# Designs tried in a protein design run: designed miniproteins, single chains, continued (4). Part 47

Each design is a single chain, and the fold is of that chain. pLDDT is the mean over its residues in the fold that is shown.

## One batch from the design tools (miniprotein)

Design m13713
Fold by ESMFold2-Fast:
Structure m13713 (fold): chain A 68 residues (1-68)
Amino acid sequence: MEEEIEAEIADALVLIYIGIGNSEYRQGNKEAAIEAYKKAIDFAESNPLVSPETLEYAKKKLEEVEKE
């Protein structure tokens, strides 16, 4: 159960970084948004408790902002 709680916290941290990236991008801060999404991806890749779906979502967000 402690492991289950840790997994939920790990996913939440990735989503927080994605949220920061989304906020920065909406404000026109593209470079700050890219940095936040990269932090989400780095954390997700370094933490085995993060779900694959959460990691893929972070990668998709980075791709969306880099298209321009």
Scores: mean pLDDT 80

Design m13714
Fold by ESMFold2-Fast:
Structure m13714 (fold): chain A 84 residues (1-84)
Amino acid sequence: MEKEKEELKKEFEELLKEIIEELLKKVEENPEEVDPEEVKEFIKRQLEELKKLIKENEPSLEELKEMIEEMKEVLERHEKKLKE
């Protein structure tokens, strides 16, 4: 059981890295009104909170994927605001 939890956490961290890379890329491309350093610190804090939540509640892989999809949706909404 513990091995499965470690594998889930590793997959989640890998998926999070991809999302963070996309988010940082967008901030770097559009730094007009948002300080990239503040965004990086915010993302780091959100990651720590999310890791803590996973450690304490041990969500399923599906739940983790849903959280990631929610983050992607927020990022997409931010993109639309920047373009329009």
Scores: mean pLDDT 63

Design m13715
Fold by ESMFold2-Fast:
Structure m13715 (fold): chain A 94 residues (1-94)
Amino acid sequence: MEKKKKEIEEKARELEEAALKGDKKARAQVAYYSAQMLLLEASKYKGPNADEMKKIAQKALDEAKKYADAGDAAGAEKAVLDALKEIRKLKAAD
């Protein structure tokens, strides 16, 4: 799992400079990697809301991919941020 996490983080870092310069493709790809990380972390969670967290993370991944494929960086970023808020609420409730 740490190896897979490192791979995702490395790919995201490669795109950080381009994303900071406003490259919408790079921004969308960074959001997609963030969604992959959310799903990975949700898959490791073992609290009462574990299944719900995985559903939220999977939805974020599917949405981020859909928006990225459409060239909508803002949509991809919003999907990840909305999922982060919901997952944090579920963790706080556990």
Scores: mean pLDDT 78

Design m13716
Fold by ESMFold2-Fast:
Structure m13716 (fold): chain A 57 residues (1-57)
Amino acid sequence: SNERIKKIAEEAVEKGKDSGEAFRLALELAREAGLSEREALLAAMEAVKKYVKKKRK
């Protein structure tokens, strides 16, 4: 579900020091959660979007 993807992205943003780290962490968290490669990429993209928003704020 989309909720799992967003939750993983949020955790990656919280733990990541920059957008690249957030992207990598989202991929790792999604793989550990048993998500597909496609869903892992969606989580990584959401993490980058959330990190960009955080910087703008």
Scores: mean pLDDT 79

Design m13717
Fold by ESMFold2-Fast:
Structure m13717 (fold): chain A 92 residues (1-92)
Amino acid sequence: LSIEDEATAAMAIMALYEAIKSLEQGDLEDAIAMAELAKKLVESLPESELRKKALEAIEKAIEAAKAGDKEEAIKYLKEAREYLSEYINKYG
């Protein structure tokens, strides 16, 4: 990865962490906003299977959050963070 791509992936991981914290605090609006920010950041990264899996997990998390399913949303946000951590480890 370029330094810029690695920084972007790290920012996405941070946004997903903030989304999880917002959900734990019951702030659905902030959680969705942070997850959507993470999605935009991940979409700017070079294509890979890990990027695709991270995007799918983020999309499922946003859908679950909008449905009021906090537990499923947190699960998918954590999965997205794991895929992005693996992405940095493999390509960084």
Scores: mean pLDDT 89

Design m13718
Fold by ESMFold2-Fast:
Structure m13718 (fold): chain A 63 residues (1-63)
Amino acid sequence: AAADRLTPEELRVLRLYAEGKTVEEIAKELGITPDQVRELLARARERLGADSVEEAVRIVFGT
């Protein structure tokens, strides 16, 4: 599955983003910085070969 290509941290951040949470809300929930959330989202996108974070969400979660 596409999710198996991501690290646990990348997958967790991408899932929270898919649920409609903001970068700031994800950062608070995970106890990390907003910059770290943005970096993990960018890595997930790059690892999946997606043109956008929204496309990465569709590849992994089908929505």
Scores: mean pLDDT 83

Design m13719
Fold by ESMFold2-Fast:
Structure m13719 (fold): chain A 67 residues (1-67)
Amino acid sequence: LDELIEQAHRHLTEAEEALRKGDLEKAEEHLEKAREVAEQIPDPELREALLAGVEELRKRLEEKKKE
């Protein structure tokens, strides 16, 4: 479980950094990986929190794509 949480956090951090740098392709890649890892988490509350984080950054990504 801890490994999955750590992996999800790492991918979210990488996605956030990529978005800040304007690397939309890299951000999308890391968001996809974060989502895949988060979906494997058996704790529904923790899974939902991580998926909410992915969704928040995905909204930022879509905003950047419109520019």
Scores: mean pLDDT 82

Design m13720
Fold by ESMFold2-Fast:
Structure m13720 (fold): chain A 55 residues (1-55)
Amino acid sequence: MKEELAEIARRTVSLVASEEQAEKVEEKAREAGEKNDKETTEKITQELAEKLVSK
């Protein structure tokens, strides 16, 4: 995963209450970063934001 994606995803995932959800999002973010899929990365970022505000 790219540096920016890794930092944001990792930190956000660590703040998520659900460990299972955090693992799934982290895996998707890492895959998106490696494949350079901007659209997938945006969706993952949105999911992370929703989980943070929906706690």
Scores: mean pLDDT 62

Design m13721
Fold by ESMFold2-Fast:
Structure m13721 (fold): chain A 71 residues (1-71)
Amino acid sequence: DLEERIKKALEEALKDKPGVKPEVIEEISRRAAELLEKGLSPEEVARELRFDLAGLISVAEFKKVLEEVLE
């Protein structure tokens, strides 16, 4: 499903970043999937989640992750 695909893509994007908790990746992936299902674009979703992404991944990089998942 969409949430699982986002989770796997985000885990890959953050693989070299120490200290990232699985629960944080799960929460971001769930919220991103919900926003995409509501009709938001990858760019709008990344901007909406910008504060949750702080210290993990840039808005631009997260937008790219979502675009790759939607292919």
Scores: mean pLDDT 83

Design m13722
Fold by ESMFold2-Fast:
Structure m13722 (fold): chain A 64 residues (1-64)
Amino acid sequence: DLDEFIKKLKKKIEEIDKKIEELKKQLKENPDDKETQRELQILEGIKALLEGMIAWLEEIKKKL
């Protein structure tokens, strides 16, 4: 079911957002932490991809 899949993706984004906030807090205390910077960039990239997938799935739903 397309609606259930979109719901799961939105829940995943919510979990990623919480992790991003934690990493941003850590980075604020240690700005030169390259490992935390890299992890943050990866998670922000994954979030952007998931948001793109949701937009694509919602466009498909409009044509059904």
Scores: mean pLDDT 84

Design m13723
Fold by ESMFold2-Fast:
Structure m13723 (fold): chain A 55 residues (1-55)
Amino acid sequence: GPEEALERGERLAALAVVLAAEGRLDEAKQMVTQAREAGDDESAAAAERYIETEA
């Protein structure tokens, strides 16, 4: 349901942050895209801002 989709998006966005912290920026950006596709634009946007700060 919508709740599971939101949780999936949050986990993908969290993974994007971890990948960015490890310097894996291309993979981090891919996870941001997947989080948005899962329907969690807010978590995806937060992760994208973090990636931009680290880059």
Scores: mean pLDDT 77

Design m13724
Fold by ESMFold2-Fast:
Structure m13724 (fold): chain A 102 residues (1-102)
Amino acid sequence: EKEEREKAARYALEAAREAAKAAEAAETAEGVAAGAAAAIAAIGAATGARLGLPGEAVAADARGAAEAARRAGELGGEEAEREGEEAARYAEEAARYARRAE
């Protein structure tokens, strides 16, 4: 349904915002890079959901965002870990709604 695609896009945008915060909070270059990668993947998921791309493709981008966000937390220190975990949760919700849209 269109509503499930809109929820996927909204959760992906929240994931992008939190991933950007994780990148900003990161104390290592590797943490910054992982947070930036998570934000880019989350934007890709949001765009794909809005354009009506296959839910599995949107879910794959969202899962990639979740993995990158957790990596930002692992590499970036305590603040990056908190923001990265929030980004990962939003990205996982985006993936869930993307699959429900199929």
Scores: mean pLDDT 87

Design m13725
Fold by ESMFold2-Fast:
Structure m13725 (fold): chain A 69 residues (1-69)
Amino acid sequence: KKVIVQTEDGKEYTVEGNTPYEALVNAIKEKNIPAPTAVEVNGKVLRTEEELKSTKVEDNEVLKLIIEG
């Protein structure tokens, strides 16, 4: 699925993924973005690897990366 990854500076990157975890891994490797502390998808904040792997994404879903501290 096509997933849009939005970084803290407002930039958007398009990657493939069927879960937030897959999209995040692909964005980090392909776009050389820093690893976030959390990811917001569809108004929900995901913090654990289990949450990222078990959450479904839709085509053109936006993942907002959160870097804390």
Scores: mean pLDDT 77

Design m13726
Fold by ESMFold2-Fast:
Structure m13726 (fold): chain A 65 residues (1-65)
Amino acid sequence: KVEELKKKIEEVEKELRDGMARYREQATALRDDPAAVDAVNQEAMKLAREASDKIDEYKKELEKA
C-alpha cells in the first residue's frame, strides 16, 4: 500500500505539472482577452486545489501506513 500511495502521489504531481503547463500556454495565447485568461486561471486554480487535496490525503494515509 505504501508503494501504491507513493505512485499515486507521483501521478497526481505529473498530471498537475502537465495541466499547469497547458493552462500556461492557453493563458499566453489568450493574453489579449482578459476574460478568457481569467477563466483559464480559474480552471488552473481548481486543478491545483484538487491536486493538493489528493496529495494531502495520500500523504496522510502514507503516514498511517
Scores: mean pLDDT 81

Design m13727
Fold by ESMFold2-Fast:
Structure m13727 (fold): chain A 95 residues (1-95)
Amino acid sequence: SEAEELLAKGAKYLLEEKYEEAIKYFKEAIEKAGENPPAAAYTLLGQAYLKLEKYEEAIEYYEKALKIDPNNQVAKENLAQAYEKLGEYEKAKEY
């Protein structure tokens, strides 16, 4: 699908450390996926924001990923790290 192609392009930019470009493609992929975007799109958005040290945005997208896939270990671990970076140690311990 177009959403899958956009997600793949975003992932390529993420690997190239082009985080702002990756975010644009991941957001477009979510829009094209409509009512039920894959958890992976939110996890990848969270990773890109985490790399940009935008911890509040990273938390938002990891929480969205966990609402879709509550057992997403990558989202849990990175959410804990984002909370630690914000000094929210009690919240970090929950993951």
Scores: mean pLDDT 88

Design m13728
Fold by ESMFold2-Fast:
Formats: C-alpha cells, sequence, structure tokens
Structure m13728 (fold): chain A 93 residues (1-93)
C-alpha cells in the first residue's frame, strides 16, 4: 500500500542519514582531506534523491561523482532499482 511505501521510504532515509553521520565521523577521526568529505556528502545526497523519488537529480549527482555503475543510468532505470529495493524491504517486514 502507499502508506507502507511511505513508511519504508522514511526508514531508508533514517538509515541513510545514520550511515552518513558514521562515515563522516570516521573520516574526521582519520584526518581525511576536504575533497573526500565533499565526495562522501555528494554520494549520500545522490542516494537520498533516489529514496525520495527525485531520479533526475540522482542521475545528475551520480554523473558528477563519476559513479562506475550508476553514472550511465537513466532516471527510469534508477526508478526501477528503487522500486525493487522498496519491494525487498516490504518482504522483510
Amino acid sequence: SEKKIEEVRKKLLEELEKQKEEDLARLKEEGAPEELFELVEKSYEAFKAVIEGDYERAVELFRELGHEHLADKTPEELKKMAEELIKKALELL
């Protein structure tokens, strides 16, 4: 149902934010260069766009990142990938 999809999307966004905070904290502790922080933040922004259904923005961000597997994806292909992720998450609930 639409309500279940919205709940799954919210949980995915919460988990993504947690992973982002953990990754950035680790990079800070390791004394990583500023460029690596920017790359990681942009990567999380791209995946957040996918979860939120902003596939056009996600494609733009993946292209800017030069992501080996996702930079060449279309918004329609990213939508199908996101729908499969949501379907799998619903089956685990």
Scores: mean pLDDT 79

Design m13730
Fold by ESMFold2-Fast:
Structure m13730 (fold): chain A 85 residues (1-85)
Amino acid sequence: AEKVEILKITTGKDSLTVEASLIPGYTTLVMAFGEDAKVYAEVSEDGVATITGLKPGAKYLVVVFAINDETAEVTAAYEEVETEE
């Protein structure tokens, strides 16, 4: 069974850069959930997504999910992070 993984998260003051494992035949998306924002970004062909417009010094739940292009089966990974102040 395929499983998406979070390889790296780099935090900025108002941004997150997320590296995810790429799975052939899947579309990979990243979402960040916080008190002030629910934002999403599609992962590039290099497995990288950048989310901007976040609050400094704030906690976000980062969710990476990969959707199978044929079956719509979903695999997901989660990590809590805090932006820089």
Scores: mean pLDDT 78

Design m13731
Fold by ESMFold2-Fast:
Structure m13731 (fold): chain A 55 residues (1-55)
Amino acid sequence: SVDELRALVDGLRRLLAELRRQAAAETDPAVRAGLEHGVAALEGLIAGLERQIRE
């Protein structure tokens, strides 16, 4: 349902905020790059789900 998708997006947005916080605090370049990759992937997933909610 649309409500279930909205709840999922809200949860993913909270995870995104946490990953961004961790990436900003990370001092190891390889670990930071991994976190930044995760952020980009999660941003793409959220955008896709938000498009489904809008249709």
Scores: mean pLDDT 86

Design m13732
Fold by ESMFold2-Fast:
Structure m13732 (fold): chain A 70 residues (1-70)
Amino acid sequence: ATNLRKEAEELIRKLLEEGASEEEAFERATEYIANKLVTEYGLSKESARQLAEEEARKIIEEVKEELERE
């Protein structure tokens, strides 16, 4: 869980710094997290996507606050 969150946070930050939209960063992070939940944690695609969407939303909020300070 913690490592997955850190990887997702790094991905979102990189995408936003490279000029991706918030929507694009959200979609890419959601896909990344969902894939990891399926492949590394054995969750179904449906459950993984639901959890990934919730986590990506939270991480984007936190990363946006961090980038605003830079």
Scores: mean pLDDT 79

Design m13733
Fold by ESMFold2-Fast:
Structure m13733 (fold): chain A 74 residues (1-74)
Amino acid sequence: AVRGLSEAQWRAMMDRVIAALRERDPETAARLQEVVAAAKSKTELVAAWNELLSTLSPERRDLVLAIVAEERAA
């Protein structure tokens, strides 16, 4: 599970997810980038990530989760 990662590992994963999203959904990529930039700790980053996912449409959430799965498999 992603929550088992360090803050540095979380931020590195988010950077990869943002890069992949920028090609497929630039609006969601921009929102995620703002969330990551605003978070001051791992706890805030995880909370903000979960909140962002809850605000997305089912289609956008599924896209984001698919990209996360691709980045974790790489």
Scores: mean pLDDT 78

Design m13734
Fold by ESMFold2-Fast:
Structure m13734 (fold): chain A 72 residues (1-72)
Amino acid sequence: SMEEERRRAEKELEEARKRGQRLVDEGKVDEAVNLVLTRAAEVAASLKDPELAQEVAEEGGRIARELRARAE
C-alpha cells in the first residue's frame, strides 16, 4: 500500500540521515550530501506513486541542506 511504501521510504531516509550525520562528524560534508541525495533519488525512483516520489525527493533535499548547514 502507499502507506507501507511511505513508511519504508521514511525509514530509508532516516538511515541515510544517520549515515550522513556520521560523515559530517568526520568532516566529509560533500560525501554526506551526495549520500543522502543519491539514496533519496534511488528511493524515489523505486516508488510507484509519483506524488510520494516527489515528497521523498524533497525530504532528501531538506536533509542534505541540514547536513551542510551543520558543517558550516
Scores: mean pLDDT 86

Design m13735
Fold by ESMFold2-Fast:
Order: sequence, then C-alpha cells, then structure tokens
Structure m13735 (fold): chain A 87 residues (1-87)
Amino acid sequence: SLDERVKAVIQRLAAQATALLERYRATGDEADRQHANDLIVLAFEIQELGKDPSKREKLEELIKRVEAAKSIEELVEITKEVVEEAR
C-alpha cells in the first residue's frame, strides 16, 4: 500500500540522515551535515503531504521518485524541487 511505502521511505531517509550525521561528527565534513538536513526536510515534507488526502496523487509521484533515487545527490535534488513546489 502507499502508506506502507511512505513508512519505508521515511525510515530509509532517517537511516541515511543518521549515517551522514555520524560521518559528519567523525570528520567535520559540512557536506554530510547539509545532506543530512536535506533528507530530514524531505522526510518532513512527505509526512505533511500524507496528512492531506487531496494531495495523495502528488504523494504517490514523490514516493516513486524517492524509491527510484540511487544516490544521496538525487535525494538532495528531490528535496530542492519539493521545497520550491511548496510555495
């Protein structure tokens, strides 16, 4: 179901953000901190879309894009687009 896919995507984003923050704490690499923040923002935007039944189609499209993403850089680009669309 879409609800199960949303939960899986949020869990994946949280795990990836945690790994990036742990790497940042070890190395001081600001790129890892910024990428972690972008993934946290993406997870938040997904949760907010999930609260609005009128946006279910947009949520499904976003989940498909996140599921298809193969890199942190692709997830960061999705975050930028989602933040721009929120206005």
Scores: mean pLDDT 88

Design m13736
Fold by ESMFold2-Fast:
Formats: sequence, structure tokens, C-alpha cells
Structure m13736 (fold): chain A 67 residues (1-67)
Amino acid sequence: SAAARLEARLARLERAKEQLEELIKKNEEEYKKTGDEKVKRSIELLRKAIENTEEQIAVLRERLAAL
């Protein structure tokens, strides 16, 4: 069903967000130890990826609510 497909996609995006958050934590720990600007840039890119994922989650939640 359409609902099942949206729910599956939502679950995948929520899992992706959790993985991105875990990567940010690991990179923040590394940045504290090394001060490496490349690590800082990686954190910035990961935060942008989370923002994009959150936007997609919001759209899918609205679509599910409309069903």
C-alpha cells in the first residue's frame, strides 16, 4: 500500500539520521583530540545532511497524515 511504502521510507530516513548523528559524535571526539580542520568540515557536511534528512522526514510525515 501507499502507506506501507511511505512508512518504510520514513523508517529508512530515521535510521539514516541516527547514523549521521553517531558519525557527528565520533567526528566531534576526533576534533577535540586533533583540532583537524578537515574533521570540522566533515561535521559541517554531516549537519547539512541531517537537515536535508529532517526535511524529507517532515514531508513524508505530512503525506502519511494525509492518507
Scores: mean pLDDT 89

Design m13737
Fold by ESMFold2-Fast:
Structure m13737 (fold): chain A 70 residues (1-70)
Amino acid sequence: SEREEEILELFEKRYELAKEEIKKAVKEGDKERVEELIKDVEEDYKKIMPFLSEEAKKKAEELLEELKKI
């Protein structure tokens, strides 16, 4: 649905912002901040998860895994 695609697009933008903040925290050696930033994105995902298809959930979860690889 168009609403699902818009939700995913907003989540992708949220991911990009979180990615930049996580990169800063990693550069500074702030492991606690990295964990907090990842948890914030995970909580945002949990809020949108009931509105997503299984395919859309997989895409969002792939973005979450990419954050953890930073």
Scores: mean pLDDT 83

Design m13738
Fold by ESMFold2-Fast:
Structure m13738 (fold): chain A 75 residues (1-75)
Amino acid sequence: MSKTELISRAIGHLLRGIGAEMDGDGEEAARAFLEAGRLYAEVGDLETARRMFERAIEADPSRAAEYRAEEARLL
C-alpha cells in the first residue's frame, strides 16, 4: 500500500468517526478513530496518530486501556 493510499484510507476512517460522533455512536466513532490512528502511525505521522487515539479514548472511555496499549505499541 502506498503512502497516498494509507492517507486516503485514514481520512476515510476519520470522516466515518466524525459521522458516528454526530449520530451519538461512541463505540463506532472510537473504532473508526482507532483505524485512522493505526494508518497515520504506519505512514509516520505520529502526531496525527496520537490525536486519533485520544479521540478514540474520548469516544469510548471503556476501552481506554486497550487504545493506550495500541498507541504505545505503534508509537
Scores: mean pLDDT 83

Design m13739
Fold by ESMFold2-Fast:
Structure m13739 (fold): chain A 71 residues (1-71)
Amino acid sequence: AEELKREAAEAIEEAKKAGKEEEVNEAARRLEEEAARRFAELVAAGVDPREAHRRVLLEALEELKRIAKEL
């Protein structure tokens, strides 16, 4: 989990250095909206809130890292 956070942060910084700060910020905003919706769905389905938060955080970090590396 911590390693994924570090990798995502590194990919974001590289994208910003490449002049893609606006694109990265837009991607982060979109993923935050998707994460909030996904969290609500999991909790409504009976998933423990801590587990739901963990899953949503990992999914969002993986996707943000992917997007940042593609910029």
Scores: mean pLDDT 80

Design m13740
Fold by ESMFold2-Fast:
Structure m13740 (fold): chain A 100 residues (1-100)
Amino acid sequence: SLKEEVIRLLEETIERLEEALEAGDREAFLEHLEEALERLTALEKKRIATGKKLSPEERRVMRLAVIAGAGATMALLNPEADWEKLLENLRELLEEVKEL
């Protein structure tokens, strides 16, 4: 399901970002953010290509995915971004998706 795909994407991204942050590896952290954005873009492209109308739950899942993508994009554009706060926000979004 779309919900399961978004949960898996967020869980994998959070794990990779945590590892990069603990290692102090800025390059790896940014690479993992870019990969997450590419994966989110691929999910949206699949949705558009099918022409299928989303259910109310699927719309809520995609809204949370877009918020996660916006946060990642802002972190990539801002060299002063708080990476620990980004991780906290991503964990909160993951829990919100799980509750849908």
Scores: mean pLDDT 83

Design m13741
Fold by ESMFold2-Fast:
Structure m13741 (fold): chain A 97 residues (1-97)
Amino acid sequence: MKEEAIEELKKAIEYSGKAYRLLRDKGNVEEAIKYLEEAIKHAQRAKELSENPDLVKEAIEYLKKALEAARKGDFETAREYVQKAIRLLQKAIEELK
Protein backbone atom coordinates (compact mmCIF):
# COMPACT_ATOMS: atom_id res chain seq x y z
CA MET A 1 0.00 0.00 0.00
CA LYS A 2 1.04 3.70 -0.21
CA GLU A 3 4.04 4.64 2.00
CA GLU A 4 2.62 8.18 2.39
CA ALA A 5 -0.59 6.80 3.99
CA ILE A 6 1.47 4.69 6.42
CA GLU A 7 3.56 7.75 7.40
CA GLU A 8 0.40 9.80 8.12
CA LEU A 9 -1.01 6.91 10.22
CA LYS A 10 2.27 6.74 12.18
CA LYS A 11 2.04 10.49 12.90
CA ALA A 12 -1.60 10.10 14.00
CA ILE A 13 -0.50 7.33 16.42
CA GLU A 14 2.42 9.48 17.71
CA TYR A 15 0.22 12.51 18.45
CA SER A 16 -2.49 10.26 19.98
CA GLY A 17 0.15 8.78 22.31
CA LYS A 18 1.37 12.24 23.32
CA ALA A 19 -2.22 13.29 24.08
CA TYR A 20 -2.80 10.09 26.11
CA ARG A 21 0.21 10.83 28.35
CA LEU A 22 -0.84 14.48 28.89
CA LEU A 23 -4.38 13.39 29.84
CA ARG A 24 -2.79 11.69 32.88
CA ASP A 25 -1.49 15.18 33.88
CA LYS A 26 -4.62 17.31 34.27
CA GLY A 27 -2.50 20.52 34.16
CA ASN A 28 -1.73 20.04 30.43
CA VAL A 29 -5.29 19.74 29.01
CA GLU A 30 -4.82 22.48 26.38
CA GLU A 31 -1.69 20.76 25.02
CA ALA A 32 -3.47 17.37 25.00
CA ILE A 33 -6.33 18.95 23.00
CA LYS A 34 -3.80 20.32 20.45
CA TYR A 35 -2.21 16.88 20.08
CA LEU A 36 -5.65 15.28 19.56
CA GLU A 37 -6.40 17.87 16.86
CA GLU A 38 -3.06 17.07 15.16
CA ALA A 39 -3.81 13.32 15.40
CA ILE A 40 -7.19 13.92 13.70
CA LYS A 41 -5.54 15.95 10.89
CA HIS A 42 -2.97 13.23 10.17
CA ALA A 43 -5.63 10.47 10.34
CA GLN A 44 -7.79 12.52 7.95
CA ARG A 45 -4.86 12.75 5.46
CA ALA A 46 -4.31 8.99 5.77
CA LYS A 47 -8.03 8.42 5.05
CA GLU A 48 -7.81 10.49 1.84
CA LEU A 49 -4.76 8.47 0.70
CA SER A 50 -6.37 5.07 1.44
CA GLU A 51 -8.43 2.87 -0.92
CA ASN A 52 -9.98 1.21 2.19
CA PRO A 53 -10.66 4.07 4.64
CA ASP A 54 -13.10 2.29 7.01
CA LEU A 55 -10.69 1.59 9.92
CA VAL A 56 -9.25 5.10 9.66
CA LYS A 57 -12.77 6.63 9.62
CA GLU A 58 -13.62 4.70 12.82
CA ALA A 59 -10.35 5.84 14.44
CA ILE A 60 -11.16 9.48 13.53
CA GLU A 61 -14.59 9.10 15.21
CA TYR A 62 -12.91 7.83 18.41
CA LEU A 63 -10.34 10.68 18.33
CA LYS A 64 -13.21 13.19 17.99
CA LYS A 65 -14.99 11.55 20.96
CA ALA A 66 -11.72 11.73 22.94
CA LEU A 67 -11.41 15.44 22.05
CA GLU A 68 -14.97 16.17 23.28
CA ALA A 69 -14.42 14.15 26.49
CA ALA A 70 -11.14 16.02 27.16
CA ARG A 71 -12.90 19.38 26.63
CA LYS A 72 -15.53 18.33 29.20
CA GLY A 73 -12.83 17.31 31.71
CA ASP A 74 -13.64 13.58 31.40
CA PHE A 75 -10.01 12.47 31.08
CA GLU A 76 -10.72 8.80 31.87
CA THR A 77 -13.19 8.52 28.96
CA ALA A 78 -10.84 10.55 26.73
CA ARG A 79 -7.97 8.11 27.43
CA GLU A 80 -10.20 5.09 26.63
CA TYR A 81 -11.22 6.58 23.27
CA VAL A 82 -7.57 7.44 22.44
CA GLN A 83 -6.56 3.82 23.14
CA LYS A 84 -9.34 2.54 20.85
CA ALA A 85 -8.24 4.96 18.10
CA ILE A 86 -4.57 3.88 18.40
CA ARG A 87 -5.54 0.19 18.04
CA LEU A 88 -7.59 0.95 14.90
CA LEU A 89 -4.79 3.06 13.38
CA GLN A 90 -2.27 0.25 14.04
CA LYS A 91 -4.63 -2.26 12.36
CA ALA A 92 -4.98 0.12 9.38
CA ILE A 93 -1.17 0.15 8.97
CA GLU A 94 -1.11 -3.68 9.00
CA GLU A 95 -3.88 -3.88 6.36
CA LEU A 96 -2.16 -1.27 4.12
CA LYS A 97 1.09 -3.29 4.01
Scores: mean pLDDT 84

Design m13742
Fold by ESMFold2-Fast:
Structure m13742 (fold): chain A 71 residues (1-71)
Amino acid sequence: MKEREHFLDFVRLAGEAIDIASREGLEKAREFARQKVDELAKKYGLSPEEKERDLRIVLGFAEAVLEAERL
């Protein structure tokens, strides 16, 4: 099931981006997330809208984790 595979790849991407944001900062996490979301878009045939949505969600989690760590 391609949808399940896409979801699992997305979850792995989100977790890795959060880890990078925590260790190396948001700029490195953004670079990583952009590259990996582009790879997923090519692999799963995502629309530009779906790609931007996925990127926004991943970066939102990374930013939220960094803000929580500052508190």
Scores: mean pLDDT 79

Design m13743
Fold by ESMFold2-Fast:
Structure m13743 (fold): chain A 55 residues (1-55)
Amino acid sequence: SPLDEKSIEAAVLTARKLTPEQIEILKALFDRQRPPEVAARYQAALDEILAEREK
């Protein structure tokens, strides 16, 4: 839904200010989101930020 997209975008903006260790904590928190499709999208977005840190 549009609200889920905005929530994911807000989480990405927040995560860009965090350390990798703090991002892993956010991943654990968002893994509990419902429905599971939304949880998967949070995980993918946070993984992308972690991958950017490896450049």
Scores: mean pLDDT 74

Design m13744
Fold by ESMFold2-Fast:
Structure m13744 (fold): chain A 66 residues (1-66)
Amino acid sequence: HMEKGLERALEAYDAWVDEQLERLIEEMKKEGVDPEFIEKLRSDRDLAVRAIWQYILDRAQEKVKK
């Protein structure tokens, strides 16, 4: 292993993206999102990353009043 900082950052980022993608897909299945879109997220890393951040931002802005 060559650079401790870079290796740690890449490993942590990949693990984080995989974890967030799995959670996002679980949430999308509960909401009845199109299975074709879910499969596209699994095959398109750039789309997956964008979808993860969009989901995080949407949830941060959404306020449910009860």
Scores: mean pLDDT 74

Design m13745
Fold by ESMFold2-Fast:
Structure m13745 (fold): chain A 86 residues (1-86)
Amino acid sequence: SEKEKAEKEFKEAKEKAEEYFKKALEAKAAGDYKKAIEYLEKAAKYLKKAIEALGKLKGDPEKAAAWKKALEEWTAKQKAELEAKA
């Protein structure tokens, strides 16, 4: 039951992250760097939720924390690059 809930949370969060990453790439290609940043932030938020759910499923909260930190650092770098182009 709890495992099924975590699997569903992971799948839903992953699908939302993929949706917003696609929108971020489309906005970046269109030169809309403000929208690209907005969608990137939403994508990162859902990917963070997916990582948390995956950590529960694998019983590895330390690895999940490391992946969340790496994601936050990568997202900050991508946002800075987009802001420099805006």
Scores: mean pLDDT 84

Design m13746
Fold by ESMFold2-Fast:
Structure m13746 (fold): chain A 57 residues (1-57)
Amino acid sequence: DMSSLEQLIKKAREYLERGEYDKALEYSKKALEINPDNIEAQTLEEFARLALERKKA
């Protein structure tokens, strides 16, 4: 639902700001399961994924 979507996006943003990229990715992906067209969730997922890739490289 929309309330759950908003909470997941908020969590993803908070984890990204804290540098917890694994959790930011997890919550952004959950948001995309509810609405795959949500631009904010897509952006958060992309940034978290890129940050994790840079850490592993």
Scores: mean pLDDT 81

Design m13747
Fold by ESMFold2-Fast:
Structure m13747 (fold): chain A 60 residues (1-60)
Amino acid sequence: MSIEEILEDKREKLEKAGFPKEVIEEVIKYLKKALESKDEKEREEYLEKASKLIEEALNK
């Protein structure tokens, strides 16, 4: 599965869950950076940022 296909699948799931477009774009941006990261620590930081954005959107 390509990075592009993974990001498209995640975008569709976030859209179905009713997230705002701005939040979806920000989450996809961090997920793309995580998937492109060669450093395990950097990947974990981007995944954490994406997760935090989802949690903040759900709590509003």
Scores: mean pLDDT 80

Design m13748
Fold by ESMFold2-Fast:
Structure m13748 (fold): chain A 94 residues (1-94)
Amino acid sequence: TEFETARTLEAVDKVANEVNRLNAKRLARGLDPTTLVRKLLGELAKAVMAAKKGDVAKAKQHLRNAKEIALNDSLLTDEEKEKFTKLVEKAIEE
């Protein structure tokens, strides 16, 4: 439904805002986040496209892919991974 699509898009936007915060924090520390941010934003873009087509299940799968990318990154702190993971899990649960 349009309501379900709107909720999913709001959830994706919250995750995208967290990716942008991670990018800003890494840049402020003189670190290059480019590869991680590109991968995360790529999955979020796919999630947006799926949600706009009404494919909420596919949008949620792309959010799970973003979570997996973050968890497997060696440069993110455990705190950053936990915060990102909880945000994605909330987004998937609606």
Scores: mean pLDDT 78

Design m13749
Fold by ESMFold2-Fast:
Structure m13749 (fold): chain A 102 residues (1-102)
Amino acid sequence: SAALEEVIRQLEELILREEFFLTAYPEERARLIALLEEAIAHVRAGDLDGAIATLREGLALEEELLARLRAEGAPEELIAMVEANAATLRWMIAELEALRAA
């Protein structure tokens, strides 16, 4: 599926963004990358339910990180990047849910 290939491509791009921007948050970075790699494995195996569940865990972790960054007065550029990453995760979850329903 071209749509599944696009989801995998976006997940791989998101992994690179997490590696680059979360160097000051090594625990959250490692957990997010592991969840994104697990989501790719689920998509490749045709397990859309597993992929959706894993991405929801990643989204929850991004939202927790975003709350911490705001509370700590982190740079606006870093906050905006984490917000953009969370939005990408929401889009991927919605796309996979639509593909699962078809």
Scores: mean pLDDT 88

